# Designed miniproteins, single chains, continued (5): the designs that were tried, part 36

Each design is a single chain, and the fold is of that chain. pLDDT is the mean over its residues in the fold that is shown.

## One batch from the design tools (miniprotein)

Design m17232
Fold by ESMFold2-Fast:
Structure m17232 (fold): chain A 60 residues (1-60)
Amino acid sequence: DDKQELLDEIAKKFPNATEEQIQNAVNTYEAYRNLGFPQEIAKKMALAVLEVEVKAEEQK
C-alpha cells in the first residue's frame, strides 16, 4: 500500500518527526501522485520536504 510504505519510510528515517511534519509530507506525496508522478518520485519529494522542515526547526 503506497501510503503505508511512505509512513514506514518516515518512521525509519525521521523517528522524531511531529504529526504536522508527517502530515505535510503526506500532503506532498498525494499532490505529486495526483499530478501523475510515479510512487518513487512522489515518495522522494515527500521525504525531501520532511528533511528540510525537520532541519529548519533545529535552526529556529
Scores: mean pLDDT 79

Design m17233
Fold by ESMFold2-Fast:
Structure m17233 (fold): chain A 84 residues (1-84)
Amino acid sequence: MAQEVLDETLREVAEEAEKRIGPKVRETYEKYKDLPPDEQARAILEVAAEEARKKYSLEQATQFVDELGRKVLEGRRRAAELAA
């Protein structure tokens, strides 16, 4: 149950990133599906930051990555509540 919330959150984050900054974030999500969720989230956010900086100003890229990071934190919080 808790893992399902994390998997759903990471999938949604990858889909949102693909729509705005291209397919590399989704490719990263699929490539690292067998890693722990924390490592998947880190890899996804790192690739999102790199791709966003290629297409947007530093300020816009930072805002976008912050929104993705907020979704990841919310997913982790929900998963922790289910695991408690």
Scores: mean pLDDT 79

Design m17234
Fold by ESMFold2-Fast:
Parts: C-alpha cells; structure tokens; sequence
Structure m17234 (fold): chain A 62 residues (1-62)
C-alpha cells in the first residue's frame, strides 16, 4: 500500500497535480497538514524533484 501510494504521488507530482498528490498521501496515512505542504510544493516548486523523492521512497519501502 505505502509503496503504491508513493508511486502514485510521484506520477501526480510530475503532472503538477497537487490534488492527486495530496489524495495519495492522505490514503497512505500521512497527516493532512503534511500532505497539504507537499502538494503546495508540487504546484509552486520543482515537481520533478518531488517526484524523484517519492520514487526513492517507493523503492526503499519494498
């Protein structure tokens, strides 16, 4: 579940879809406050960097 959520978040981040990132993170059990801040970074920051970080977390989770 966690690995799949991170992969979905990575793909949503590349598409600059903050709402999809937030939804995936909330489904994984992260607090709404944390999910909101990450979604904002996807919309206003570097979405490729956020996506790469989520992919790294997905690989580490196995």
Amino acid sequence: HMREAFRRAAEAARNQDGDAVKKALLESGLPQEVADEIAKQVETGDPDAVAARFEELARATR
Scores: mean pLDDT 74

Design m17235
Fold by ESMFold2-Fast:
Structure m17235 (fold): chain A 95 residues (1-95)
Amino acid sequence: SLEEEVRRVLEAARRLKEAIQKGDFDSAIEAVKELVEEINRLADALAKEDPQKARDFLIKATALVLNIIGSILEKDYEGALRDVEELERLVREAA
């Protein structure tokens, strides 16, 4: 269900925030990979109802993920956390 895919993305985002707060680079990158997989599943679920909404969501989510990766690589953990929170808002609004 769409609600279940939303819940999975939010759970992956929570794990990513925990890894960032711990300053564990390897755990943070692994959490980003899991987050990307769940974002793609949510986009696929959205595409079944509205392909244009799914495309718009995926473009915005991808930009936020790239910013999160960049912030992690620069050790800007505050910036990474802000972008994860923005992604959580985007996910809640998409459902």
Scores: mean pLDDT 89

Design m17236
Fold by ESMFold2-Fast:
Parts: sequence; C-alpha cells; structure tokens
Structure m17236 (fold): chain A 97 residues (1-97)
Amino acid sequence: SEAQREKARANLETEERRKAVEMLELMERGFAGDDEAATEAVKLIYEMLMKKIKNKKEIEELREGFRELAELFEELGLPKAAEVAREYAEKLEEMLK
C-alpha cells in the first residue's frame, strides 16, 4: 500500500541522513589531509546522489560536481580521492551519451 511505501521511505530517509552525517565527518577528515577518508566520502556522495537522480540535467550537474571535486582534491594533495572523483565524473559522462 501507499502508506507502507511512505513508512519504508521514511526509514530509508533516516538511514540516508545518518550516511550524510558520516559523509560530512569523512570530508572534514579529508580536508585535514586524510586521503582515505576523502576517498570514502566521495564514494558515499556518489552512492547517495545516484539513488536520487531523476533526469539528464541532474546527471550533468553531478558530473560537473565530481569534476570540480577531483580538481580540488588534486590541489589539496589527495590523489586517491581525486582519482575516484574523476572516475565517477567519467562514468556520469558515459551515461550522458
């Protein structure tokens, strides 16, 4: 039923909020120089946002976001996080073809 779907959605939203907090904590550690934490944060961002993408414009915006993150992480000396962000940007580019 729709009511059961709404309850399931609310439970998933609670779990997604917990993942968002974890992602923010990992990003904070990443910006402090923890390349492994930054890499894990990038993977969580991709997982969370891919579940919410509905149209081509959102894919384009997410691709640009990962491209910008890759450049930022490269400048910060976080090569693993930069590589993973670049790989996600390339994967999103392929989805737009």
Scores: mean pLDDT 83

Design m17237
Fold by ESMFold2-Fast:
Structure m17237 (fold): chain A 65 residues (1-65)
Amino acid sequence: VSRQAAVEIEAAALSTEVGVPVEIREEDGKWVLRVTVATDAEEAIARRAGARVEAGTGMKVEVHR
């Protein structure tokens, strides 16, 4: 599986779990997933799910409110 396809799969899974859109960014050859949340509950889910993605993939996950 290509790295880009793997990143797209992770972004889609994260978006489904949090219930909000996930933006895919590339910075200095590294992939970054950006999640924008509106509630404390969404932020908690995004931070937990993001930590799992970071640990499993080495990608950076950013949570914004």
Scores: mean pLDDT 79

Design m17238
Fold by ESMFold2-Fast:
Structure m17238 (fold): chain A 63 residues (1-63)
Amino acid sequence: SREDQLREIVRESTEQLNKETEKIQQEGEKNNWSQEELQARLQQVRDRISQQTRRRVAELDAS
């Protein structure tokens, strides 16, 4: 169903956000990033995933 597809999109987006957040945190530690740099990189990830999620929802609704 469309509801099941929406739940799947949200689930996948949440999993991707968590996974990429962890990777960015690990990279920040390895590269000795400032807190400002780390937060900027985390915000970029959130923005990108939010845009991808909105696009996937829009594509679902367009059919």
Scores: mean pLDDT 86

Design m17239
Fold by ESMFold2-Fast:
Structure m17239 (fold): chain A 71 residues (1-71)
Amino acid sequence: MSDEKIELSETEKKILSAIMKAKRPLSVAELAELTGLSKGTVSRHLRKLEKLGLVKRVGKGLYQLSSEPKV
């Protein structure tokens, strides 16, 4: 329960915000352009966010928000 309190960095919040605003799958290159970060930085943080279940890889090497509605 307390272990799930994940403090997101400003970089990770920027990436999530960009994905949320786009409401579509985004490539690493598009996220880099939208956030002003390098592709390497975006890629590293995307892997962390994917591990956290906050984003997921979709076909074509794109990333989007993990849209698994818990009912």
Scores: mean pLDDT 73

Design m17240
Fold by ESMFold2-Fast:
Structure m17240 (fold): chain A 92 residues (1-92)
Amino acid sequence: MIEELRKLLEENEELVLPAANLIENQPDARTLALSEAELQEALKKLLELAEKVYEAMKEQIAASELTPEEAAHIAEQEKIAEKELQLLREAA
């Protein structure tokens, strides 16, 4: 799972990194050099990556034997991740 996500990130490095800097509100020289169309494409690629990461996390959680405390903590983290994905969808 992590290896597949790492490979996806490496293959899309040229687009994902500028988009990540944009959503962190810390644009670097690469992000500033991109056209509006290229930034939108980068945001779309970042959204696709984020959705794949979220699905992989759900599968790992489902395969884990969790205590009630661990389950409650993970449920809170999932809510945060869903909000972040929604923001990315609105940006794309």
Scores: mean pLDDT 61

Design m17241
Fold by ESMFold2-Fast:
Structure m17241 (fold): chain A 83 residues (1-83)
Amino acid sequence: MTTATGTVVAVEEVAPGVTRVTVKLDEVAPFKPGQKVTLTSLTTGASYDAVVAHVDYEGKIVTLTVEGETELKVGDRVKITEK
């Protein structure tokens, strides 16, 4: 089971009830586009269901699509866990 930690670098509402969250990973992790993950705030403990939208392995950046509202902000520490 793949688990990685990182920092939120962007949060964008892309459609009503759909948020795009961009995370800079601490270390490269083998996430794939279309993969289902749990995105957990290390600040609040809140968990969100998400799907990997894009991966930049060189930049260690993962872009996630979250359905529903999120309280995540730029600079928040998060954990991403494969489902």
Scores: mean pLDDT 81

Design m17242
Fold by ESMFold2-Fast:
Structure m17242 (fold): chain A 104 residues (1-104)
Amino acid sequence: MVTVTLSGAPASVAVGGTATLTVTKTAGADGTYQVGAALTGADGTTAGSGSAEANVATGGTATVTVKVTGAAGTYTAVAGATVFGDDGTPVGSGAGNAAPVTVV
């Protein structure tokens, strides 16, 4: 299983703005990572999402840019990662910690 942590989530972001999130790999296999992040409301409404591909060793970081397309409100930023082996087969996945973000 892959373990990642989320940092750099802004306390607030404008509707139509951009949030830049840093995702750090803390455990799991080395390889190519698909890293994603989303701003999700308590009701499951998504205000924006983004993804990046990075080849990340443990302790390395990937930057995910989230374009905010949703309405103003309180959301939670959540990051996840899936690692792929050299053959393109998924070898692990995990989710990061959550952080509150207000869309204004």
Scores: mean pLDDT 73

Design m17243
Fold by ESMFold2-Fast:
Structure m17243 (fold): chain A 78 residues (1-78)
Amino acid sequence: PIEERVERLRRLADEYQALADRYQKNADISEKMAKEAKEKGDTRLAKAYENGAEIFKAQADRYQALSDRYRAEAEALR
């Protein structure tokens, strides 16, 4: 039934939202670590954390887009 399909799409959206939130949290932690490294004068470590934050944020954005897509598909079936 349509209801089962809607539930499945919403579950997928929730799963990808959880992944997006996790990767965003990792990006935020990496940005904080980069700032602390800069304050201590460790420019190389700061750059490594900045690069890590960019990678985590890109992954978070990708998972957010998937979450949004599946949520929109579920709404379109209602």
Scores: mean pLDDT 90

Design m17244
Fold by ESMFold2-Fast:
Structure m17244 (fold): chain A 71 residues (1-71)
Amino acid sequence: MTEEQKAVYVRAVERIGAEGGLSEEEIARYKEKILNAENAKEAARILLELGKKAGLSPEEVTRLGVEAATA
């Protein structure tokens, strides 16, 4: 996974965590998981897991991910 892809997924974690009202500590934990992800499939799985924890639908997670990619 490229450095650019990791930056996008980190921004997605921040957006999803903030939208779901997660603590800074929980958000930091998921950022670490993204940085340790071996490939985009694993990173996407981590985002869906975070979204579920934040009470967001898979569709909402996808929208926030797209916003992070275009920011």
Scores: mean pLDDT 81

Design m17245
Fold by ESMFold2-Fast:
Structure m17245 (fold): chain A 65 residues (1-65)
Amino acid sequence: AGAALSEAIREARKRVPRDPQAKLTPEEVALIREVTSGTLGEVVLHEAQHDPRVVVEGLRLFAER
């Protein structure tokens, strides 16, 4: 699970244009917590603090698997 999500985030980094000022909405934070649980959810939220748009695209790619 964690490896597949990390791969999806890596692919998202190639697709998403740079937007370092973007922020996650409370709804996107809730979605991350629902899709990823425990330690994995905390790691994804930590990554989202630095690259929120990349993490959202990564979750979309992960959901399509």
Scores: mean pLDDT 68

Design m17246
Fold by ESMFold2-Fast:
Structure m17246 (fold): chain A 97 residues (1-97)
Amino acid sequence: MLEELKKEAKEAGEKLGKYWAEQGIDFNVDEALAPHPLNTVYRDSDIALLALVVTAVSLASKYGGDIEKLSREILPYVIEGAKKGIEEVKAQREAAA
């Protein structure tokens, strides 16, 4: 079943999102996912999105089988985790300030 892998994907995303927020990286996951023209200048958010995709592929590759299909199924959970991790760090910093 995919439940354990989905949980692992969300946790990996949370760690990555927390790391970005702690480093002061101004990254909005929803903006990174928004459609944009192919001729648009490459954005810093595209690098962050690539890191999320690589994380999903890396997790899927440990389980074997259809890596492409499995990566597609868990990527939303990596993204959800990253959003949560970023929000948590921002909330903690606002509370401490």
Scores: mean pLDDT 70

Design m17247
Fold by ESMFold2-Fast:
Structure m17247 (fold): chain A 73 residues (1-73)
Amino acid sequence: SSMQDELVEKLTQAERAMAQGKLREAARLLIEVAKELGNKDAIRLAEEAYNQEDREAVEQARRLLVRELTRLG
């Protein structure tokens, strides 16, 4: 679906931001995806990652959202 394609693109943008060391940008994108999917665990992890600039939390949120989108598509 169009919405799913937009969420996949945001995840790809977050991965690129992570590769460039832009952890807050990556976390911000992941917060947007998590909110659109209504995934409370991913929202919490991504918000923590944004506030703490924590790479591990960004990676955990990204993996959770990738699994969620794969399950839905």
Scores: mean pLDDT 85

Design m17248
Fold by ESMFold2-Fast:
Structure m17248 (fold): chain A 80 residues (1-80)
Amino acid sequence: MSEEEREIEKKLPLMFEDGSLHPSTVQEALDRILERSRREGVDPRSLIDPVVQELLKTVRGGSAIGRATNLGNLLRKFLG
């Protein structure tokens, strides 16, 4: 838990500086994946696609589609 928290905090400034994704968007996605993984007892990586699909419903707005794809790839790197 504390080790993963430290990793997330370290990566948040990198993403913000790179301008790729807002920290809040990544945090929301990670929270949903980890919560569902804990609830269902499944690997967090298997939940990336469903969570990204759910987020697409709320972040519709042109560039949001491209960011959703990039978010999925980033989440795989965070959880892999």
Scores: mean pLDDT 60

Design m17249
Fold by ESMFold2-Fast:
Structure m17249 (fold): chain A 77 residues (1-77)
Amino acid sequence: MAELLEAAAEAAEKAGDLESAKLFKKAAQLIKEAEKNPDKKDELIKEATKLAVEGMKLASKNPETLAAVEAALQAVL
């Protein structure tokens, strides 16, 4: 799961969308933190999902960034 968000972040960064990349990187960090902190797992996953959705919305404003992110996600899935 964190690997998918890290792949999306790298794809966005290579496409020049640094803001989407930051959102995906933060989401990946929250997923990793959720694995280490079971007591906060649900809250951390919810926040990570919110950041990932915001990252996708921002990436979707540029067709090249969206295509790069989708290709990266399909390669990992």
Scores: mean pLDDT 79

Design m17250
Fold by ESMFold2-Fast:
Structure m17250 (fold): chain A 76 residues (1-76)
Amino acid sequence: MKEAKEALEFLEKYLKENATEEEYERAMKWIKENLSPLEIIALYYRFQGEHEKARELLSKAHGKEFTGEMAPLTPA
């Protein structure tokens, strides 16, 4: 939970600075409703550019369904 709070705080600041108010609200709501604390930490690492750490955390946190659920936050 401790690192999840830190991760959420980072994501909140990042989104507030780089997204519209509506996009920020939608993204944060989706994150809080759909991601576990470990998944939020993984998302934080992804935004930091540490994709390998994010992938490792996702592999530890849950079953295979989570890798699919992360895709909407990393559009190609």
Scores: mean pLDDT 68

Design m17251
Fold by ESMFold2-Fast:
Structure m17251 (fold): chain A 76 residues (1-76)
Amino acid sequence: SSEREREARELLDQAARELQRGLDLADQGDWDGAKESFRKAIEYARRALELSTDEELRRRARALLEAAERRLQQLE
């Protein structure tokens, strides 16, 4: 569905935004805020994977999920 692919792209944009916010907060020493943003990025990326059957969108979602999970693990 083109609607599902559009929703998946919007979720990936939100995941990327939350990942960047988490990086910015970590750079400022706000570890709690960074963890929250990385958890949100993980949730948006997982939801995008559930909605999309497009291989390129799924690759983007997996990459964002991996990046956010790796960053969250570094703070624990």
Scores: mean pLDDT 89

Design m17252
Fold by ESMFold2-Fast:
Structure m17252 (fold): chain A 79 residues (1-79)
Amino acid sequence: GEATKLGKKGIEYGKQGNGRLGGLYAAQGAALAIKNKDLEGAKLALEGGLEAVRVGTGRGLTYGIGGALAGIGAILDAE
């Protein structure tokens, strides 16, 4: 689904060292996971947010934290 694709993009950009894009895609994936009750998309969004936190600095770190928190919220919403 779309949430899963966005979460995977978040992980991919985080792994590439792009915390800002990683966090943004993770947050977008989490939002779609909430809308669609997609637990797998929510888990991938959390993973993307955590990868963004791992590599992010300044604004990238902030977006990574936002993505990770959004992923946690999406997982809790799906439960």
Scores: mean pLDDT 78

Design m17253
Fold by ESMFold2-Fast:
Structure m17253 (fold): chain A 62 residues (1-62)
Amino acid sequence: VLTSEEVVEALKVISEYYKKAKEELGEEVANKIGLELWKLLRQGASAEELRKAGEELIKKAK
């Protein structure tokens, strides 16, 4: 289980990738990426794992 500090960092990462995806790919794609990252967080993904997943999801959506 993630600590409160780890959860805050993970949410910050999700917010960063959501904003990046929205700016580059539009709101609908950003919503899909945000949802996938949120699902990973619920499964216990760390901030580092979310950064890797966010980069991969944006790259695949291009």
Scores: mean pLDDT 81

Design m17254
Fold by ESMFold2-Fast:
Structure m17254 (fold): chain A 94 residues (1-94)
Amino acid sequence: MTQEKQEKALKFVEKQLEELRSEFSELSKEILKEGERNNSNTGKLTAILLNLYENKDYERLEKFLKELSEILGIPEEKIRNLVYPELEALLKEK
């Protein structure tokens, strides 16, 4: 069950990357490129989330987190609490 959920989550992330790739900010493009170079699923996920967060596309961000929460079986609020501080830190480092 857990491996099936992870595979579904990866397919979801890849689909979102395809849809959002043309809309990525310079910072999100840099993170995506590093993630792709290192074959890092975490890097790809971070690029998507950072792009949506920077563009203040909170409706799309909320939909993304909700779908990911449902696929992984992790509460949306727990995902937000892990993701938002990291995104905030990345923006402050620049």
Scores: mean pLDDT 71

Design m17255
Fold by ESMFold2-Fast:
Structure m17255 (fold): chain A 65 residues (1-65)
Amino acid sequence: GMMARELAEKGRELALQGKGEEAAEYIEKAGLMLGDEKVAKGAREAALISPVSGLAAAHDILQAV
């Protein structure tokens, strides 16, 4: 399976392309692999709200891996 870093990087790329729903799925999976379900849910919601908040959530997860 993909590592947390690879999932977060793919989520970031999808957010840059304006694919918020797909970005949210990858960012949530990355957060879950880091062991915090609340962080994963928050990151997913951020990606669904706007591309800017989705990119910020992906960046935060990438900083944690």
Scores: mean pLDDT 75

Design m17256
Fold by ESMFold2-Fast:
Structure m17256 (fold): chain A 90 residues (1-90)
Amino acid sequence: MLDKLVRPKEGLREILEELGVTEETLTISEILTHIGLWLYKKGLFAGPENPTLVDVSDTLLGELLGVPELNMLDLDEIIERLLEHVEEVP
């Protein structure tokens, strides 16, 4: 699954383009790597006590995932929801 080529849908593509990602198709692994590094660099992880929790409040990611009212999402939940914003290619 992680090596499957997908095309980001419009909202996810906008986020990826802000990250400097211009490829039309990426593997799921590549998308998750870009998003994970961006979250880490911005300091959006909750902390060592909850290393997989991410603060998505007031972010484009939270808006994209349809949960702008939620403060925290687990990384696995983010991954699951991000998969709804990609299209499989051929």
Scores: mean pLDDT 74

Design m17257
Fold by ESMFold2-Fast:
Structure m17257 (fold): chain A 96 residues (1-96)
Amino acid sequence: SAKEEAEKALRRAELALGVAEGLLGIIEGIINILKAKGLDVSSLEARRERLKEAIAKAKELLAKAKEALEAGDYEGAKEYADKAIAALAEAGVGGL
């Protein structure tokens, strides 16, 4: 059903967001270690900012997906959830 497809897409988006937030934490940890050693982290900082932007966009889209699902707009909910997954994939969150 349209509802089941929307719920599946929302679950995939929530899992992808969780993976992205975990990856952000790992990158931030690596940046802190390398900075403490006086090493250049410019490339990692650029990747961190790209990932932060993707996470923020995915959170906004996921909130809209949840609102659409509660309103009975299953097509809209799936569209927002799929867009959230796409935003994270564009930032290099693989396996989505």
Scores: mean pLDDT 88

Design m17258
Fold by ESMFold2-Fast:
Structure m17258 (fold): chain A 88 residues (1-88)
Amino acid sequence: EKEELEKKTKSKDKKVRAEALLELGKIYFKEGKFAEAKEYYLEALELYQELNDKKGEAKVLKELGELYESKGDKEKAEIFYKKAEELE
């Protein structure tokens, strides 16, 4: 639920916060709200980087790739997909 996810974005646990931000980004992406989705994805990416969570970073980068692909920016999508692959 959006409300539950929004509450989790205020968590002191960076991993819980990052996961909630990623899920909110996915919800906004499915709604076609690409600017909002991108903001949530970038916040989640920053938190996963602070945590040195390479799997979390890869998940966000894949979602950013899908977002840019949906916008018609195939070149940028490929860059994000490749970065995600390198972290796995």
Scores: mean pLDDT 86

Design m17259
Fold by ESMFold2-Fast:
Structure m17259 (fold): chain A 81 residues (1-81)
Amino acid sequence: MKKELAERIEEIAERAKEVIRRAQELGLLSEEEAEAGIAHLDELKKKLIELTETEPLEKLQKMVDKMEEDVRALEEEVRKA
């Protein structure tokens, strides 16, 4: 279960990076903003994966679900642009 959450975190982070790169290609983000966003996602991913070792499953599921919702909203905004 927690291993599956770690895999979901990695998958969601990769999707978010692709959205950031797409936004940069469309001129919605500068190169510097895109690089900063990717670095922030790498830090968030690392922190969330570390939390899978210590935090209860219910709390982790809420965090991962929130991350997925945020990425989905970002994908929709970039799609509309």
Scores: mean pLDDT 79

Design m17260
Fold by ESMFold2-Fast:
Structure m17260 (fold): chain A 90 residues (1-90)
Amino acid sequence: SAAARELVEKARRKAEENNAKEIQLLKEMEEAVKNKDEKKLKEVLEEIKRLAKENGASDKAVELDLKWLLARLGLLKDEERRELIEEIKE
C-alpha cells in the first residue's frame, strides 16, 4: 500500500538524519576537545544524551553510545576501551 511505502521512506530519512546529527556532534566534540572548551564539551554531551533518549534509547544504551563516541575520538582510557569491547561481545 502507498501508506506502508511512505512509512518505510520516512523511517529511512529519519535514520539518515540521525546519522548526520551523530557525525555533526562528533565534529563538535572533537573541536571542543582540541580547543579545551569544557563548556562546549558539556553542551555537546548533553545533546548526544537528549538525541539518544528521543530515539527511545535506554539509559544503558545512551552510556554505551557515549563510550563509543569517546572511543572514536581517542578520549577513552585503555581500561574503559577494553570494558566497552567486552560489553559489545555480550
Scores: mean pLDDT 65

Design m17261
Fold by ESMFold2-Fast:
Structure m17261 (fold): chain A 80 residues (1-80)
Amino acid sequence: SEVEKKLQEIDKLLEEAKKLDADYQAGKVSLDEYLAKMDEILDRLRKIEESTDDVDVQMYAGSAITSISTTKVSAKREAA
């Protein structure tokens, strides 16, 4: 279904964010690169959320946005 495809794309974006966080912690990407790439993932999640009136997709995208945004804020605070 269209809903299932959107949920799977959110899962893929969450996996990309986890990989990016691991690469940042391993020193493979700079803070600036990490933040820019996290913002790209967040933009893609927001576009999925805005693309549909399906409540389950909207809630899952919103949850993913909150989780990634929290991780991003923590990284910025640790670097300050």
Scores: mean pLDDT 88

Design m17262
Fold by ESMFold2-Fast:
Structure m17262 (fold): chain A 77 residues (1-77)
Amino acid sequence: SEAEIEKKKKELIEKAKEVSGEEAAEKVEKYLKEHPDISLEELELLIDEIDGMELIKEGVDAAIKRSEERKKKEEEE
């Protein structure tokens, strides 16, 4: 049910916060907002990836790259 999906989303966010802190939890929360139709099975897979720290590592890398790209554009005027 949708209530079960909502509970699982909260568990995923809490898991990310416990493993990698508030910024990682915010990254996961944003991902979930971009994928509101996510299935319970996919939520379980994301939790497993967080336990392996794969999703969080990719999220941090993407954020750093985006920040560097913005700084380059500012230095180019």
Scores: mean pLDDT 66

Design m17263
Fold by ESMFold2-Fast:
Structure m17263 (fold): chain A 80 residues (1-80)
Amino acid sequence: MKPMDPEEEIVYNLLGVDPDKYNLDAVFEAANELLKERGLEPLKTISYSEVLNRLKPLLDSGVIDRDEIIEKAKEIEKKR
């Protein structure tokens, strides 16, 4: 079966990112930047439960798009 941690796999599947192409820390930072751009409170912790609880409803409602998170994560990685 998949060698990836199940919690990490859920986060990657939720955000639609390739674990070999994108750093999870950059993805979390991108999500927080998008939350701030929408005038929403950033994630309190980098736990997977917090990501699922805070981001999934926003993705389901269309407040944040998955592609926006991916593009922002790419930009953050390029800066470092």
Scores: mean pLDDT 68

Design m17264
Fold by ESMFold2-Fast:
Structure m17264 (fold): chain A 63 residues (1-63)
Amino acid sequence: SIEELVEKVVAPYELSDEQKEILRKEAPKILLGFENIGLPKEVAEKMAEMILEETARYLSKQE
């Protein structure tokens, strides 16, 4: 599920509770965006994972 994907992505990074909440709220929207373009579900999930991973990595480095 997208919820499990978010928890997997945030686990290795030192993020604030506020940053984690934002990622949890935005993740379903990112996934839906890729599905709406016409990507297969499996590909949309991989694209969402890549965007969330990069975002979490970026946020963790700015502290």
Scores: mean pLDDT 79

Design m17265
Fold by ESMFold2-Fast:
Structure m17265 (fold): chain A 92 residues (1-92)
Amino acid sequence: ARAEELRAKLHEDGFFGENGTLNETIQALDELARLGDYETVREIIKKLEEVLKKNDFVPERFNPPSPGSPLNTFLYRYILKEFPKLYPEAFA
């Protein structure tokens, strides 16, 4: 139930939906990983990696948890570099 709700929220909002914050998205991904839904976490992270590679993400800014940090840099450091260290099974 909870994992399904989180998946629906992330997908229906277009992953970082217009009313969402970077913090909410990261919190949802963390909760999904804690629930053991590693496959969904991997899929979403892979999509984010593709967006960041194209630099399409830089112009789109949500309210970041740390004011003054570029959104793409924060996401790259937290999700693509730090998150796999916290949840290695999701990236095996």
Scores: mean pLDDT 57

Design m17266
Fold by ESMFold2-Fast:
Structure m17266 (fold): chain A 100 residues (1-100)
Amino acid sequence: MSAAERIRADLAKLSLAERRRLVATLAQLLAQDAEELINDPRLSEEQKKELQEIRDRALAVRARALDPAASDAEVEATAEEMLELLERFNKLVEEHKKQL
């Protein structure tokens, strides 16, 4: 089972407040991981740009997840965007490992 599939299954069991908290936490961790990896001198300029986009979008996802005015539908959309960013990050990490 992929990380995204496990997270989606876990999110389905949670209350809205718990989903907001989990999505915000995962987005913060993804942004931190992307920021750390972007400093690796072995990355191409294209890979660094993709990591910067992942970091910036993850921070935006976190902000929306923590917005008390956000609807249930907006929180659900935010969770799906978080899962998309996680899959993109994991693919980039695997591609980078193959270059080592």
Scores: mean pLDDT 81

Design m17267
Fold by ESMFold2-Fast:
Structure m17267 (fold): chain A 70 residues (1-70)
Amino acid sequence: SLDEEFDRLLEEMRELARQLSDDDRATVLLLIDLFRRLRDAARTEEEREAVLRALREVLEGVRGRVAEQR
């Protein structure tokens, strides 16, 4: 389901945050909180899909940042 996919992506984002500098980690944790709030506010399937798409884009950025800090 979209909710299961969303939770899986947030968990990946949390794990990636542990590999980042303190400043980048703080930013990623703030983004995780924001995405949880956006998901809770979503009322339609279209809104849930839009939040999921935004999360995927942000997660790609976080993955790139982790790769730079390896």
Scores: mean pLDDT 85

